# Designs tried in a protein design run: designed miniproteins, single chains, continued (5). Part 53

Each design is a single chain, and the fold is of that chain. pLDDT is the mean over its residues in the fold that is shown.

## One batch from the design tools (miniprotein)

Design m17821
Fold by ESMFold2-Fast:
Structure m17821 (fold): chain A 61 residues (1-61)
Amino acid sequence: SSELEELDREMVGLILRLEAAGRTDEAAALAQEVERWHRELSEEEYIRRAREKIEEVRARL
């Protein structure tokens, strides 16, 4: 879906921002978590979790 694609782009952006900030372990952990969610979660559950995670990570950057 377009919403899932948009959230994926935002997640990639956050991973790159974490790497740029020298927070490479956090960037790797986020990338692994997103990959796991794509394998294990439904699209609806992924969308809910991704929205929450994006807000959480942005608040910490």
Scores: mean pLDDT 86

Design m17822
Fold by ESMFold2-Fast:
Structure m17822 (fold): chain A 113 residues (1-113)
Amino acid sequence: GFSEEEKELIKKILKLSNPNFTEEDLEKIINFFESLDQNHDGILSPEELQPLLDMFDVDKDGKFDKEDLKLFIKKVFKVELSDEEIEKLLSESVLEDGSFDWKKLLKTLLEIL
């Protein structure tokens, strides 16, 4: 499950992007990420990424690319990021094996906002 630090990071990001986010909205987003991270290591393996790909992979190529990440951030966090900001998130969050470090994503997103 999420640590208290990780929950506070999500809350800060959401409040910075949309002050109208409710505590119920925060809980739903936290639960969504916890449901994807089946081994609770803070890293989404390529297999754990499949639900995100099914939701946000618009070209259905099985890759979570820059445009998919941009759409994900827009839909989940209600933030429009520049191409340069998305490239920074992608470089910090995607590991060499294609795994996705969502904790690094949250910290980098907070730095951008």
Scores: mean pLDDT 70

Design m17823
Fold by ESMFold2-Fast:
Structure m17823 (fold): chain A 81 residues (1-81)
Amino acid sequence: MIEVTVRPDDPFRSVALRTLEMNRGKVGKVIFDGTAPSKEEIEEFKEMGVKEIVFITNSGTPEDIKKKQEEAEKYAKSLGL
């Protein structure tokens, strides 16, 4: 099963999304390292067959991003991710 990592310095989040679309049902895990998805992105990942979303906080992660990760995690859990 494929894992995809999304980072704050990824200039093309669209590349990660395209990789997910091309590998529908094969990506089981999406990792958000120091960034946070929107609710719409979480719903899209579930529709693409993602089973788990993981959030990683780095020592330099801003507090507002940490809060967004907490909100995103709660929403993902409500969808069974």
Scores: mean pLDDT 73

Design m17824
Fold by ESMFold2-Fast:
Structure m17824 (fold): chain A 99 residues (1-99)
Amino acid sequence: EEFERELEAVGLAMKAAVYASNGKVDEAVRYATRALEIDPGALDLFTGLVVFFAKYANIEEIKKILEALEKLRAQHPDNTAIADAVEEVKKILEEKEKE
């Protein structure tokens, strides 16, 4: 039971990260929210994956990732993993804009 729920949450978190990287902001938010509701730990996977994708993304793609993270932060203002991911993606965006 617990393992099945964790596996479901992991799948949703991965799907959310892929949607965010492809600019599908609303889908990313919906899937990340579902993952968080099942297992809060799945959010660490989502935030880690979107930060990783942002390092290899172009400026437009990074802005879409940031939009999804900002929407999640607005819905979960006390969640430090989302707040930390927003800050990290903002730093990646700033460095890319200097290139």
Scores: mean pLDDT 84

Design m17825
Fold by ESMFold2-Fast:
Structure m17825 (fold): chain A 120 residues (1-120)
Amino acid sequence: SIEELLRRALELVDQAIEFVEKLKKNADKYPEEVKRAIDTILSELRKVRELLEQMLESKNKETQLFLADEAIDIVDSIIKTLEELAKKYPEYKEEFQKLIDMANEIRDLLRQIKEELEKS
């Protein structure tokens, strides 16, 4: 069901938020550019979480499709930022790659949710 897929997406987003919050707690080891990016990514992931909660609450397919597109756009932006940071700061590549992998899983699940909405 779409509700089950949305709940799975929320779980993955919560895991990504927890991971970024742990990175932020050790932020003093990072360059200022990386610290700023971590703050931005955390804010963006929280927005994705809010969009997913709004989709669960909404009974309107058009609203759910719009919110899914917004969430996908945010996740795509996060992935692009992380890929650029991983190239610039290879010493932190492991942390960035783990978050990229999580973001890709979230994006793929959001795309699946959108496809199921379009078929319904």
Scores: mean pLDDT 89

Design m17826
Fold by ESMFold2-Fast:
Structure m17826 (fold): chain A 65 residues (1-65)
Amino acid sequence: SMEDVEKLKEAYELVLQGKFKEAGKIVESTGLSLQEAADLLSKHLGLSRGMAKTIVALARHEAAK
């Protein structure tokens, strides 16, 4: 949904600021799988699939600590 895209963009901005735990909480709040979240980030921000997956995985890992 468009709301999920906006949340993922916010999470990406937080990652760029080094706020990985806050970013990961937002990603988790969407309920999207790693693959779904990465695909949306890649499509909407022009990131490679590999970069998008790495960012989502890192944010989730930090939120789980």
Scores: mean pLDDT 81

Design m17827
Fold by ESMFold2-Fast:
Parts: structure tokens; sequence; C-alpha cells
Structure m17827 (fold): chain A 107 residues (1-107)
């Protein structure tokens, strides 16, 4: 879909610019279009590689995955996104748990 490719580019450009809100918005839009969880995870990993030196944008990627997880109807799909958000947080050294990651511990 042309829209999926456009949104993918917007996530990556937002990550390059250091725009956490843009990352969150466009990951949520991809989830609403029903993009496969594996594809969303790949896009998040590409964004993380671009944003490794920017903790605020990395937190945006984590928040984007948490927000996207709520949009998937399958509990297994939701769990995979939550687990991947936690993995990115650990790789980034965000041991203090960004604000949105506290929701994972409540589940």
Amino acid sequence: MEEVERLRKEVLEAAKRGDPAGVIENLSRLARLGVPVDELIEIADEAFKLAKDDPATVEGIIQGLLTAAALYPDPEERYRLLEHALRISKEAGLTDRPAGLREVERL
C-alpha cells in the first residue's frame, strides 16, 4: 500500500529529526491500518538505529510501540509489541523506565 510506505518513511524521518511525537503518531497510524506486527517491529528497529544517540526520540519509539499495541485485537500481537518496547528500553540503557513503560508492569 502507498500509505504504508509513506507512513514508514515518516517514522524514519521523524526519528532522524529527533521528533518523538512524529514517531508516536506515525507508528499509531501504521497500527490502525493493520500492518503486520513483524513489519511494525522492523520499522521501530530502523528508527531506533537512527535515534540511538537521542534518548527522547528512543522514548518516543517505546511510547509508539506501547500505543500501537493497544490498537491490535490479538493479545499475542499486543504482547509481542510490549516485549519489543521493553527490549529497546534495555538496549538504550533506560533502566529508570520511561513513563509509558510502567503500563507493561501493570499488565
Scores: mean pLDDT 79

Design m17828
Fold by ESMFold2-Fast:
Structure m17828 (fold): chain A 90 residues (1-90)
Amino acid sequence: MISEKTKEAIKEFIDYLEKNPPLSAFSIIPYLESKAPGDPEFVKFLATLEQLLTGRRPPLPSEFQDLELPEVPKAKSIKEAIDRLKELFL
C-alpha cells in the first residue's frame, strides 16, 4: 500500500524533474531515499524512472527482487517520462 509520505516524496521528485534536466534531478535521489528508505513503492518508482530514461530494467536490491515493476518502453522525452510516472504512481 502506498503511504501518503511516499506519494508526497514522489510528487516532490516529479516536480523537480519538470523544472530540471534528468541528470541534475538524479543528484537528489540519495536525499529522497533518506525520506523513504526501504519503501518498496518508492523503490518501484525509482526503478520505473530509470527504465523510462534508459530503456532497461535496473537491478533491484535483494530485498526487492520480488517487486513487480511495470514494463515500460524508453521515453522519448523527460515530459513523456513524467507523464507515465504520474499515470503509474499518482
Scores: mean pLDDT 68

Design m17829
Fold by ESMFold2-Fast:
Structure m17829 (fold): chain A 71 residues (1-71)
Amino acid sequence: MEEEQLRREFEQAERAAGDLQSTVNELKKRYEEAKKKNPELAEQLKRDYDTAQGALDSVRARAEELRARIE
């Protein structure tokens, strides 16, 4: 029971990491495009990118912790 709950939480964390990785990749692409066209948007996208990268790192650390508790 406990192990199944931890596995579900791990799967949720992996899905969240995947979603955040997609967001990070999209923000990086938009930031690079905006650097030449809209400097104000580029500055905002850089902040969003840094925030998303930090969230991704946290979720990956959580997933690793959950995996250790399952396995």
Scores: mean pLDDT 81

Design m17830
Fold by ESMFold2-Fast:
Structure m17830 (fold): chain A 113 residues (1-113)
Amino acid sequence: MKSLGLELYKTFFSKYMDLTGSKEVTLKNGKKVKLPSLYEFVTRAWGDPALFPTTARPLMPEEEYLEWLADVLLNNHPDLPIDVPEKVKAMPREELIKALREFVNYVLLTAPA
């Protein structure tokens, strides 16, 4: 069985973000920006306000955090250089949340504290 969370990391996030390092990418509008590491992205909602509409991670339950993460990736910022695969866009929200939970757990397990 394919781990959808691990597949998202390998085939999607790793194209644009490194696990612990920052990566410079070109946005769809042609602007070059330095994206945070995956560790920073999942553990701290510190980001460029132009890339992430909310700069503060509210203290929220895991389910609300995963819903927020899904919205950031798919709906909240169309200018992100992250091209969401059509298979991910076609997933039911519940399946996407499950995949993002697996992805977050993978990042937290493999990134240094």
Scores: mean pLDDT 57

Design m17831
Fold by ESMFold2-Fast:
Structure m17831 (fold): chain A 83 residues (1-83)
Amino acid sequence: MPDEAEVKLALAEIYLAILKLSLERGVDDPQESARILEKTLELAEEVLPADPEGARRIFREVSEIAEKLGLPDLAKRARELAD
């Protein structure tokens, strides 16, 4: 499981890095951004049993980005998972 969890965590971090860069540059597709956040959240949930600290960091970042994108339901879900 460690290698699978590490790969999933790395993929989640890559998705967040790309999304943050896109938002900072103002080049955002709201539908694709929401889809990427949903996939990132799913990956972090799968990682949670193997790497709780890594998963919680991703949950916090997903919550922050979702708030910036006006996705309150996704932001709330990510925030609850981070706690």
Scores: mean pLDDT 79

Design m17832
Fold by ESMFold2-Fast:
Structure m17832 (fold): chain A 76 residues (1-76)
Amino acid sequence: MMAEKEKEFKEFLEYLKELGMKDEEIEEIEKVVRNPEKYGPLSEELKEKVREASIRLLEEQGRLEEAEEARRALAA
């Protein structure tokens, strides 16, 4: 369901705000995720921040195996 994915995405953006990410960076992430063909890929710096925040969120949710898999993907 698109509505559930939208809710998860909004919760992730709120989590990025809680981590102290700037509003401008969060807006960039939202624009790129919603329309990648128009706004292009995220910068490598923002990509790294998003991946690290995703790993941390997975850990906080108790999804430790998924967090470790994501860390291994980043280290490769």
Scores: mean pLDDT 73

Design m17833
Fold by ESMFold2-Fast:
Structure m17833 (fold): chain A 90 residues (1-90)
Amino acid sequence: IDNNRQNMQNYINMARQYGRRAQDIAPDRRDQLGSLMSQAISYARSGDRNRMQSQMDQMVSLSNSMGPDVGVYAQQMRDYIMRAMDYIQS
């Protein structure tokens, strides 16, 4: 059983939960935050750390402009998605 894939999926699920919390408290930017989140997760799953990081930096920047609560959730999502990426380094 590939424990690395299971750990990656667990961290991606945590990242997605925090990203959705950011969307829920920022309804006027919900679609834009959702697009950035979806692209970041897609890049993480494909192993493209640089593009994932770029999407997450955009999401965190946008979230911070909406308020510290939104920014905190975006930062938590970034932390978890980066942890997920650690399990695909070969």
Scores: mean pLDDT 82

Design m17834
Fold by ESMFold2-Fast:
Structure m17834 (fold): chain A 63 residues (1-63)
Amino acid sequence: SEAVIRELAEKYGLSPAAARELLRATQEPDPEASRARVREIAEREGVSYETAERLAVELYLRS
């Protein structure tokens, strides 16, 4: 779990803390709230929404 978070964070150029927040966003039951949270994290970290979404999806699939 922690090793996967660190590996994927490094791959996508994000901090492990940001990767954990993205994983938590994928666990949000409301899809609109989940998407809004991913956008907020992407803007804060200075990456595209697409980059943050790809990392979030990979984290979800490997969890």
Scores: mean pLDDT 83

Design m17835
Fold by ESMFold2-Fast:
Structure m17835 (fold): chain A 58 residues (1-58)
Amino acid sequence: MEVVEESKKLGEEAGKAGNVIQGVLDSVKLAREQGLSEAEIQEAASAAGRAGAKAYKA
């Protein structure tokens, strides 16, 4: 899913900036704007959170 890849990028950049939560919020906003289902929004948010946590630890 294209939105999941975008969400990973959003999460990674937010994690590098020290704000993992912002990356998750931005990914949820993107997924909602694309008209995704709640399950797909959750998947995008999870992808952003995982990418952000990894970047934050780097």
Scores: mean pLDDT 79

Design m17836
Fold by ESMFold2-Fast:
Structure m17836 (fold): chain A 58 residues (1-58)
Amino acid sequence: SLADLLATLQKIQDEANKVAAEKGLDAGIKTGQQLAQQAGLTDAEVEVVDGKVLVSLP
């Protein structure tokens, strides 16, 4: 469902930002990209906005 999709995106974004805080933004971005691919979200965009990792759909 759309709600499940949005929940998955939020979880990926939260984990990416946790990694970014611990290991830096580059590591956070890579984590977000890997988790999005594992979840089958191949169209997901992973970018930095206001010093945080944002995971979104186009």
Scores: mean pLDDT 85

Design m17837
Fold by ESMFold2-Fast:
Structure m17837 (fold): chain A 55 residues (1-55)
Amino acid sequence: SVEEIRRNIEEQRERSLKILEEHKARGVSDETIDQARRETDTGLDLQLQRMLERL
């Protein structure tokens, strides 16, 4: 279902945000974190599109 696919992608986004917060706490720069977040969002948006197309 579309709802389950969206939920799965949002759960992955939440896990990625947790990892980025851990890296930030360890001293990774805000610029690096922001770039990694943009890359993660782009990748997850692409994954969402691919999963919906297979449905």
Scores: mean pLDDT 84

Design m17838
Fold by ESMFold2-Fast:
Structure m17838 (fold): chain A 73 residues (1-73)
Amino acid sequence: SDALLRAAEEVNQETLERFGREAVRLGLPESFVQEELRNRRLGDVLARLARKYGVPSPGEVARLIHTGRPPPR
């Protein structure tokens, strides 16, 4: 339904904004994160975080962002 689609888009937008905030908290420059998110280059943000924290997979970085916790290092 249209209402379900709108709810999914709102959740996706909130997830995207939370993703950006967590990427900055994890030490990426805010200007870089804002530019990449505006250009929908989420993979570049995940790749940079994976390199910074030595995480072998972008999926593991996405999990860290979802939990809102910094890595145990």
Scores: mean pLDDT 65

Design m17839
Fold by ESMFold2-Fast:
Parts: sequence; structure tokens; C-alpha cells
Structure m17839 (fold): chain A 81 residues (1-81)
Amino acid sequence: SPVIEEAAKRAAEEARKHAEQGNPDLVGESTRRAAREMGASDEAADVAANATKQAYLSEGSTPEAVGNAARAAVRDAGRAG
């Protein structure tokens, strides 16, 4: 879906930016917001936010890896409804 892919791309860019700035709360919040804007449920958006925060908190995490995690999480949220 073009809507899911655009939301996933935006989530990846924002999560990467916040990861570079060292803010785990904004990493999660930006992913949650992208999922919600796409029409995902509150539960699916929360799961996506938590997955992206977990990627950020993982030892050896990079901003690129966090962005990739956000993209995957938003895609999964879009499929969950």
C-alpha cells in the first residue's frame, strides 16, 4: 500500500534523526505517530513504538538500524489493522 510505504519511510527518517540526537522517547513517539496517521489501531501503534524503542536500546544500535526497525514496525502495524 502506498499509504503504508509513505508512513514507513517517514517513520524511518524521524526515528533515525531522533536516534542520532539520543532521545529514545522521541524515537518511539515518532513511530507511534506515523502508525496512527496511517490508520493503525492504538494497540498496533504502541507495538510499533515499543519495537523501535527496543531497537534503539539494543547494544551496538545505529541510527540506520533504528530507522530500519521503525520502517518494519510501521509496515507490520499497517497489516495488523
Scores: mean pLDDT 83

Design m17840
Fold by ESMFold2-Fast:
Structure m17840 (fold): chain A 80 residues (1-80)
Amino acid sequence: SIEEVIATLESLLADAETASPEDLEGIVHLLEVMAEGEEDPEVRALLEELVERLKRARTREEAIAHIQEAVDRLRELAEE
């Protein structure tokens, strides 16, 4: 469900605060797998966009900002 995706991203957000560059690559891989398994096309598209943004992120702070933005967008989608 969208709520389960949000909960997973919030968990990853906490992990990202202490993540190494290798840990961030692991987060990207996990999100790619989540996107492939997502049945909701709007949620899938948001996850795919997050993956692309994280691949371009150069800092931990940038990665955290992208994950937070994705959480905020998913919460808005869940309320519609």
Scores: mean pLDDT 82

Design m17841
Fold by ESMFold2-Fast:
Structure m17841 (fold): chain A 85 residues (1-85)
Amino acid sequence: AALFKTYCAACHGLQANGVSHLIGGEKNLSNENPDWLSGYILNPKKYNPEIVMADSVIDLMLKSGKLSEAESQALVAYVKKLASE
């Protein structure tokens, strides 16, 4: 989806398998609990305090109103689809 390409693909790659893997290469709970992945995307520092993602794009865009709740839900659904396939 266009939102993933704009906000995530630069670090995670177009298939979420880039240098900062969201799926596939890492031992994380998203492989066992898809709801964890949803929470992780929206609040990464709750699950990994060392992650830089929470300090920049998604949190700022949501707080500034530049990214809607519907757009953030669509972004989460897209990553969950990639993780399930």
Scores: mean pLDDT 53

Design m17842
Fold by ESMFold2-Fast:
Structure m17842 (fold): chain A 77 residues (1-77)
Amino acid sequence: NAVDIVSKAAAEIAEILKDAPVEERQTIVLRISNAIANGDAEKAIKIAREAEEKGYLTPEQSKKIIDIVKKAAEEVK
């Protein structure tokens, strides 16, 4: 079930961002979740990298989110 896969990925990403301000956390989670739901793993990865460039993510957090995106995209197949 693609909805369950996306929801699980969203929860894992939200946990990585638990110490981030609520607005930034919600925006990043929503944008990445929508990209995964649309089958666009490349867009989801770009969103994570842009958030890192803006200082909303550490390099370590960005890497973990990218790994979650890759796993979710693999499961949606």
Scores: mean pLDDT 81

Design m17843
Fold by ESMFold2-Fast:
Structure m17843 (fold): chain A 87 residues (1-87)
Amino acid sequence: EEFIKKFRELKEKLLKATTFNEIQSILDEMIKIAKEKNFQKVENILLKAHIAIVTLRNMGYPLEEIKTVLEYFLDQALKEIEKELEK
């Protein structure tokens, strides 16, 4: 379905983001879509990603390191989307 395509587009957009606020905004959109689709495992992964990036930002980590951690969570979310689409 179009959901996995939209998620991949948002992931690409997020990795190209130049500010923390832009990253946070895109991640919030991804969380909203996962919630609307009732993909609870995907939503939970993205909520953990949100907590992780806020924590890293507060600890003074650079944007590049935050993006690396976020990419890890986004890859886990994509795998869960594939599983949900097989049901």
Scores: mean pLDDT 83

Design m17844
Fold by ESMFold2-Fast:
Structure m17844 (fold): chain A 64 residues (1-64)
Amino acid sequence: MEIDEFYEELLKNSDPTIKELIEKARKEGIKDFDELRRKVLEGLINTGVEQGKKAIEEYKKKKS
């Protein structure tokens, strides 16, 4: 299925936490590209932003 290829590309290019989100969506049987795209993109953006903030904060605490 074409959606399986899309899942593989996302898993290949994503952080471990984001990979869990993608795998969960796949297991729940999401086969609609529009729905998958919305859920994954929002999850990727939100998770990436939060992890970035935490990494910067930890780095500053360690250096300062």
Scores: mean pLDDT 67

Design m17845
Fold by ESMFold2-Fast:
Structure m17845 (fold): chain A 56 residues (1-56)
Amino acid sequence: MLSKEELRKKIEEIVREKLAQGHSPMAAIKLAADELGVSVDEAMEIYSKAVLEELK
Protein backbone atom coordinates (compact mmCIF):
# COMPACT_ATOMS: atom_id res chain seq x y z
CA MET A 1 0.00 0.00 0.00
CA LEU A 2 1.26 3.47 -0.91
CA SER A 3 1.95 5.70 2.12
CA LYS A 4 -0.04 8.95 2.47
CA GLU A 5 3.15 10.94 1.80
CA GLU A 6 3.96 8.95 -1.38
CA LEU A 7 0.34 9.26 -2.50
CA ARG A 8 0.48 13.04 -2.03
CA LYS A 9 3.74 13.30 -4.02
CA LYS A 10 2.34 11.16 -6.85
CA ILE A 11 -0.90 13.16 -7.03
CA GLU A 12 1.03 16.47 -7.13
CA GLU A 13 3.40 15.07 -9.79
CA ILE A 14 0.63 13.75 -12.06
CA VAL A 15 -1.60 16.82 -11.62
CA ARG A 16 1.34 19.13 -12.42
CA GLU A 17 2.15 17.05 -15.53
CA LYS A 18 -1.48 17.08 -16.74
CA LEU A 19 -1.81 20.83 -16.13
CA ALA A 20 1.34 21.35 -18.23
CA GLN A 21 -0.38 19.33 -21.00
CA GLY A 22 -3.33 21.76 -20.96
CA HIS A 23 -5.82 19.82 -18.84
CA SER A 24 -8.07 21.69 -16.41
CA PRO A 25 -7.38 21.24 -12.66
CA MET A 26 -10.45 19.01 -12.25
CA ALA A 27 -9.49 16.85 -15.26
CA ALA A 28 -5.89 16.60 -13.95
CA ILE A 29 -7.17 15.46 -10.53
CA LYS A 30 -9.47 12.85 -12.13
CA LEU A 31 -6.59 11.50 -14.23
CA ALA A 32 -4.31 11.34 -11.17
CA ALA A 33 -7.00 9.50 -9.16
CA ASP A 34 -7.56 7.04 -12.01
CA GLU A 35 -3.82 6.40 -12.50
CA LEU A 36 -3.19 5.83 -8.77
CA GLY A 37 -6.36 3.78 -8.16
CA VAL A 38 -7.83 6.17 -5.58
CA SER A 39 -11.18 7.97 -5.49
CA VAL A 40 -11.55 11.42 -7.06
CA ASP A 41 -12.68 12.69 -3.64
CA GLU A 42 -9.45 11.48 -2.00
CA ALA A 43 -7.30 13.00 -4.76
CA MET A 44 -9.25 16.27 -4.54
CA GLU A 45 -8.75 16.45 -0.75
CA ILE A 46 -4.98 15.92 -1.05
CA TYR A 47 -4.63 18.43 -3.90
CA SER A 48 -6.84 21.03 -2.17
CA LYS A 49 -4.56 20.94 0.89
CA ALA A 50 -1.51 21.45 -1.36
CA VAL A 51 -3.20 24.42 -3.11
CA LEU A 52 -4.19 25.99 0.23
CA GLU A 53 -0.59 25.68 1.46
CA GLU A 54 0.65 27.40 -1.74
CA LEU A 55 -1.88 30.24 -1.29
CA LYS A 56 -1.04 30.46 2.42
Scores: mean pLDDT 76

Design m17846
Fold by ESMFold2-Fast:
Structure m17846 (fold): chain A 106 residues (1-106)
Amino acid sequence: VAPNEDLNKIAKEVAALPTNEEKVDKLAEIVADLDLYIKNTHNNDLQNKQVQHLLKELANALSKALNLPAEKIYNALVTALNQTKSIKSRKERIKVAKEVLKKELF
């Protein structure tokens, strides 16, 4: 799945979840899948302008859904991706992303 194809749909899916725990779980899955996308299309380069633009657009879409500043969400996403980029297991990437997102967002 390419999470960049419909950022508003992703934001609505996160917003529809009733608890902060469930919102974090969904975001951790998105981060784990986005990490795989970045590795396969941009050689894991978080300094790539297209990757940075995608993360900013996602943060802006999530800002309304989470009632948090877009900059805070952007920084949380970048931190989660940096901590998961060397992890081979999708399950372990989700676990690490969830811990980062809980700490940075709530």
Scores: mean pLDDT 74

Design m17847
Fold by ESMFold2-Fast:
Order: C-alpha cells, then structure tokens, then sequence
Structure m17847 (fold): chain A 69 residues (1-69)
C-alpha cells in the first residue's frame, strides 16, 4: 500500500481531535479519551523543539495509539 501523505495524517489527527472535542462537549469523555488527550499534549510539546521529521513521527505514533485504544 502507498505510504500516507502529510495531508492524510493531518486529516486523521483532526478526526481524532474532533471526536475528543465532541466527547468533552457531551460530558462523556472516557479514560481512554483522557489518555488520548495526554498524548496530544505530549505531541504538541515535542513539536515545539523537534525537527519536522520528528513532528511527523509523533503524529504517526499518536494515530497508531488512537487506533489501539
């Protein structure tokens, strides 16, 4: 299969963020979604000091974590 594009990775991250945002608004956020929020916080922190390649790797890791959770 062809590797995902940066646009596809960004779209997947946005979808996950939207799901978490909806859960927050509904007051239905689960412990699993709380874990995802912690991963988002770490990813954002890492992108402040890491290279763009590291940022892409962090996005891929986050998506993989979300898929497992």
Amino acid sequence: APPPTADQLAAQVRDIVMDIARAIQAGTMTPAQQQLRQQMRQMARNTDIDDDDAAIQNQQQFIAFAQQT
Scores: mean pLDDT 67

Design m17848
Fold by ESMFold2-Fast:
Structure m17848 (fold): chain A 97 residues (1-97)
Amino acid sequence: YDKLREFTTEYFDEKQERIAKIYLELKKKYPDVDDVRLQLAALVREVLLDLGKPEEAEKAAEAVLEGRYDEALEILREAGVPEEVLKAIEAWIEEAV
């Protein structure tokens, strides 16, 4: 957990502000959803938006918010998310479940 969080923090250092902004927007829209799930949804949305895939970003974030993690991971993989980033997201999901 801590090692993966350090890796994701370093990788997303320049994206942290945007991830936080998405998280706050999602929290306002879905106040009853678990905080960890909101954080994961914000992260996957930003990763896909950074790749220029806004449609996939919406679908993956919605899948995470609904607990459909396998669907979200498939969208990320199909979109060409880097393996290390995908592995980190998978580990975050394992902790959340």
Scores: mean pLDDT 76

Design m17849
Fold by ESMFold2-Fast:
Parts: C-alpha cells; structure tokens; sequence
Structure m17849 (fold): chain A 115 residues (1-115)
C-alpha cells in the first residue's frame, strides 16, 4: 500500500479540489463512471489494462482522495495512492455535499462545451 500524503491547502476550496479531480478523470477517460453520494465522489474508468477507482470524501476541513489501480483480468490491486488536502475553511455536511455536486456538474458542463 502507498503511504498517505497530507498537503496543506489553506487557500483551496473543497469545490476547487473536487472539480480539478473530476476534470483529470474526464481527461483520462471522457466516459468515466461518476457517482455522487452526499459528500463523496466516486469515479471509475479504464486505463489500458487497468481499472482506476477514485474516491474523494469531503470532510469538515479536508478532502480525502484515494486512487486504486486494478488489473482488469484478475481484479487484483496493482497500486494505490491516498492524499488528504487540509483546507483553511470549515464546512458543514450540507456545504460539503453541495461542493461535490456543483464541482461534478460544472466539470461535466465544461467537457461538453464544444464550439
């Protein structure tokens, strides 16, 4: 298992962190499966012979991100990464859930904006 990293981002918002993560996922695979459950974002997409699973959990003052790479043929975990962004502001559960929802909606809208 990869060690967890903790990064202080006092000027970052939960919305900004989640939006950047979703944009990265959609850049890797525009057909990535996205699920929002309250303050948690889950994403799953294909990367060659691997399935990538991403989870972002928005807490009161942090965003916890976990990424797991699995071999498609066996389902075996090949690698994992965990990172926690510590934010400057405190969020309620409702504010955390709204940040995730808005971040996903705006990232998807930007992906679909073809002139």
Amino acid sequence: AAPAAVIDRPDATAYGVVRSLVAGVLTADPNAELRVEGNTLSARFDLGDLTVEVEADVGSSSVDIRVVWRDKATGTEVASLSVTYRLGDTLSDEEAAEAVRRAVEEALANREAIL
Scores: mean pLDDT 82

Design m17850
Fold by ESMFold2-Fast:
Structure m17850 (fold): chain A 74 residues (1-74)
Amino acid sequence: LPSVAVEVEPDGDKVRITVLDEEGKEVASLLVGKDTPPEEVERRVKRLLVEEAGVDEETARRMARGAARVVEQL
């Protein structure tokens, strides 16, 4: 599978996390509350990357940690 990207964007009182393929098409998405703990965001994003995007566990964990950090800063 080609490389995937994770985008994080505010959506009202929530944050939308979208996984895109290399052509920029949405593969999967997730909504989390802005008050969701970073560990929970990381867990949900990692699961999304592994199960919906076919990303390996180690790469998914690193990408999920990055996404959780961005969510925490919003």
Scores: mean pLDDT 80

Design m17851
Fold by ESMFold2-Fast:
Structure m17851 (fold): chain A 108 residues (1-108)
Amino acid sequence: SAAAEALELALRLLREALALARRARAALGPDPRMDALLARAEAHLAAAERALAAGDLRTARRHLEAALADLEELARILAARGHPLALEIEVLLGLAAIELGLARLLLD
């Protein structure tokens, strides 16, 4: 379905954003707030993947929206610290938000 395709694309975009955020955090050293946001985003993306595999598109959307929020907070921290990956992460998050918006319209 178009909703499933949008959610699968959002999952891929958010995973790419998470990978970039992890590289940025590794360069900056330990940060408990960033580490908590990374762990939460990873858990939400894993839950979204399981929900998609089960065909539970509404649960997948909720977890992807939660991961987006955590990664947006993380991108703000990276931007405040002047990290060059912050802009690339923000672009990926913006694209994921568009796909989640499409899925919301198709499911609601």
Scores: mean pLDDT 91

Design m17852
Fold by ESMFold2-Fast:
Structure m17852 (fold): chain A 74 residues (1-74)
Amino acid sequence: SKEEELKEKEEELIKQAELEAVRRAKEIVGPDAKITIERLDKHTIVAKAENETRKAEVVIDISELIDALKKKYA
C-alpha cells in the first residue's frame, strides 16, 4: 500500500540522516571520536561527538524532506 511504502521511505531517510550526522561529527572531532546519537523529535537527529581534545554537536532536521515525501504519496 502507499502507506507502507511511505513508512519504509521515512525510515530510510531517518537512517541516512543518522549516518550523515555521524560522518559530519567525525569530520569535526576526529576518527577516534566517541559518538552518541539522540533524537530530539521524530525528524531531528543529534550526533554528539567527543574525544580528549574536542567536542561537537551536529543537528540534522529532515522535517522538510519528510513533508516532500508525504506530498509525493498524497
Scores: mean pLDDT 81

Design m17853
Fold by ESMFold2-Fast:
Structure m17853 (fold): chain A 94 residues (1-94)
Amino acid sequence: SIDEFFAELRATARRRLARARSAEDRVEILDQVGAGIYLRFGSLLSEEDKAQMSAIVREAAAQILANPDLSDEEAWALFDAALDRIRAVVEAGA
């Protein structure tokens, strides 16, 4: 289910973020999370929905790179917000 997929994805992303050593590591984790969503749901989504997902990922990446000294809690809050926005796109498109 969409719920189970995003729950597992959040758990994996949070675990990986706890080991991140830099803003670049955080962006790499975000990109890999986005790629995982695309592999799972890309065939069910319009080009417009995929573009919206890419925009959400780019926006979150820009925030992380602009704020390299974010705490783990602040970095997770940005990830969680981005995942909620992406989930809404997937739920509307699928």
Scores: mean pLDDT 86

Design m17854
Fold by ESMFold2-Fast:
Structure m17854 (fold): chain A 90 residues (1-90)
Amino acid sequence: SSESKEAREEVEDMLKYFEELLDYIKKNASKYTKEELEYEKELVDLMKKRAIEYIEELVEKGLISEEEGRKYKAKIEEIAAEIKAVLDEA
């Protein structure tokens, strides 16, 4: 359905945002203070939680499949983990 297509496009936009955030953090994390690095880690965790909750809502509404939801959540968790790894190295 058009609603299912729009839901997939919204999740793809969220994934793109996380990828753009990863690129930004890779370029800028070395400029952050220890407190700013800790704050960014907490913010990424909060954003990850919200993204996962949104994907789960789309599955519950039948707009995407359980399999698609699992794959999208895994990608969000992977990118978030990469962001945290960059912040830990900074």
Scores: mean pLDDT 89

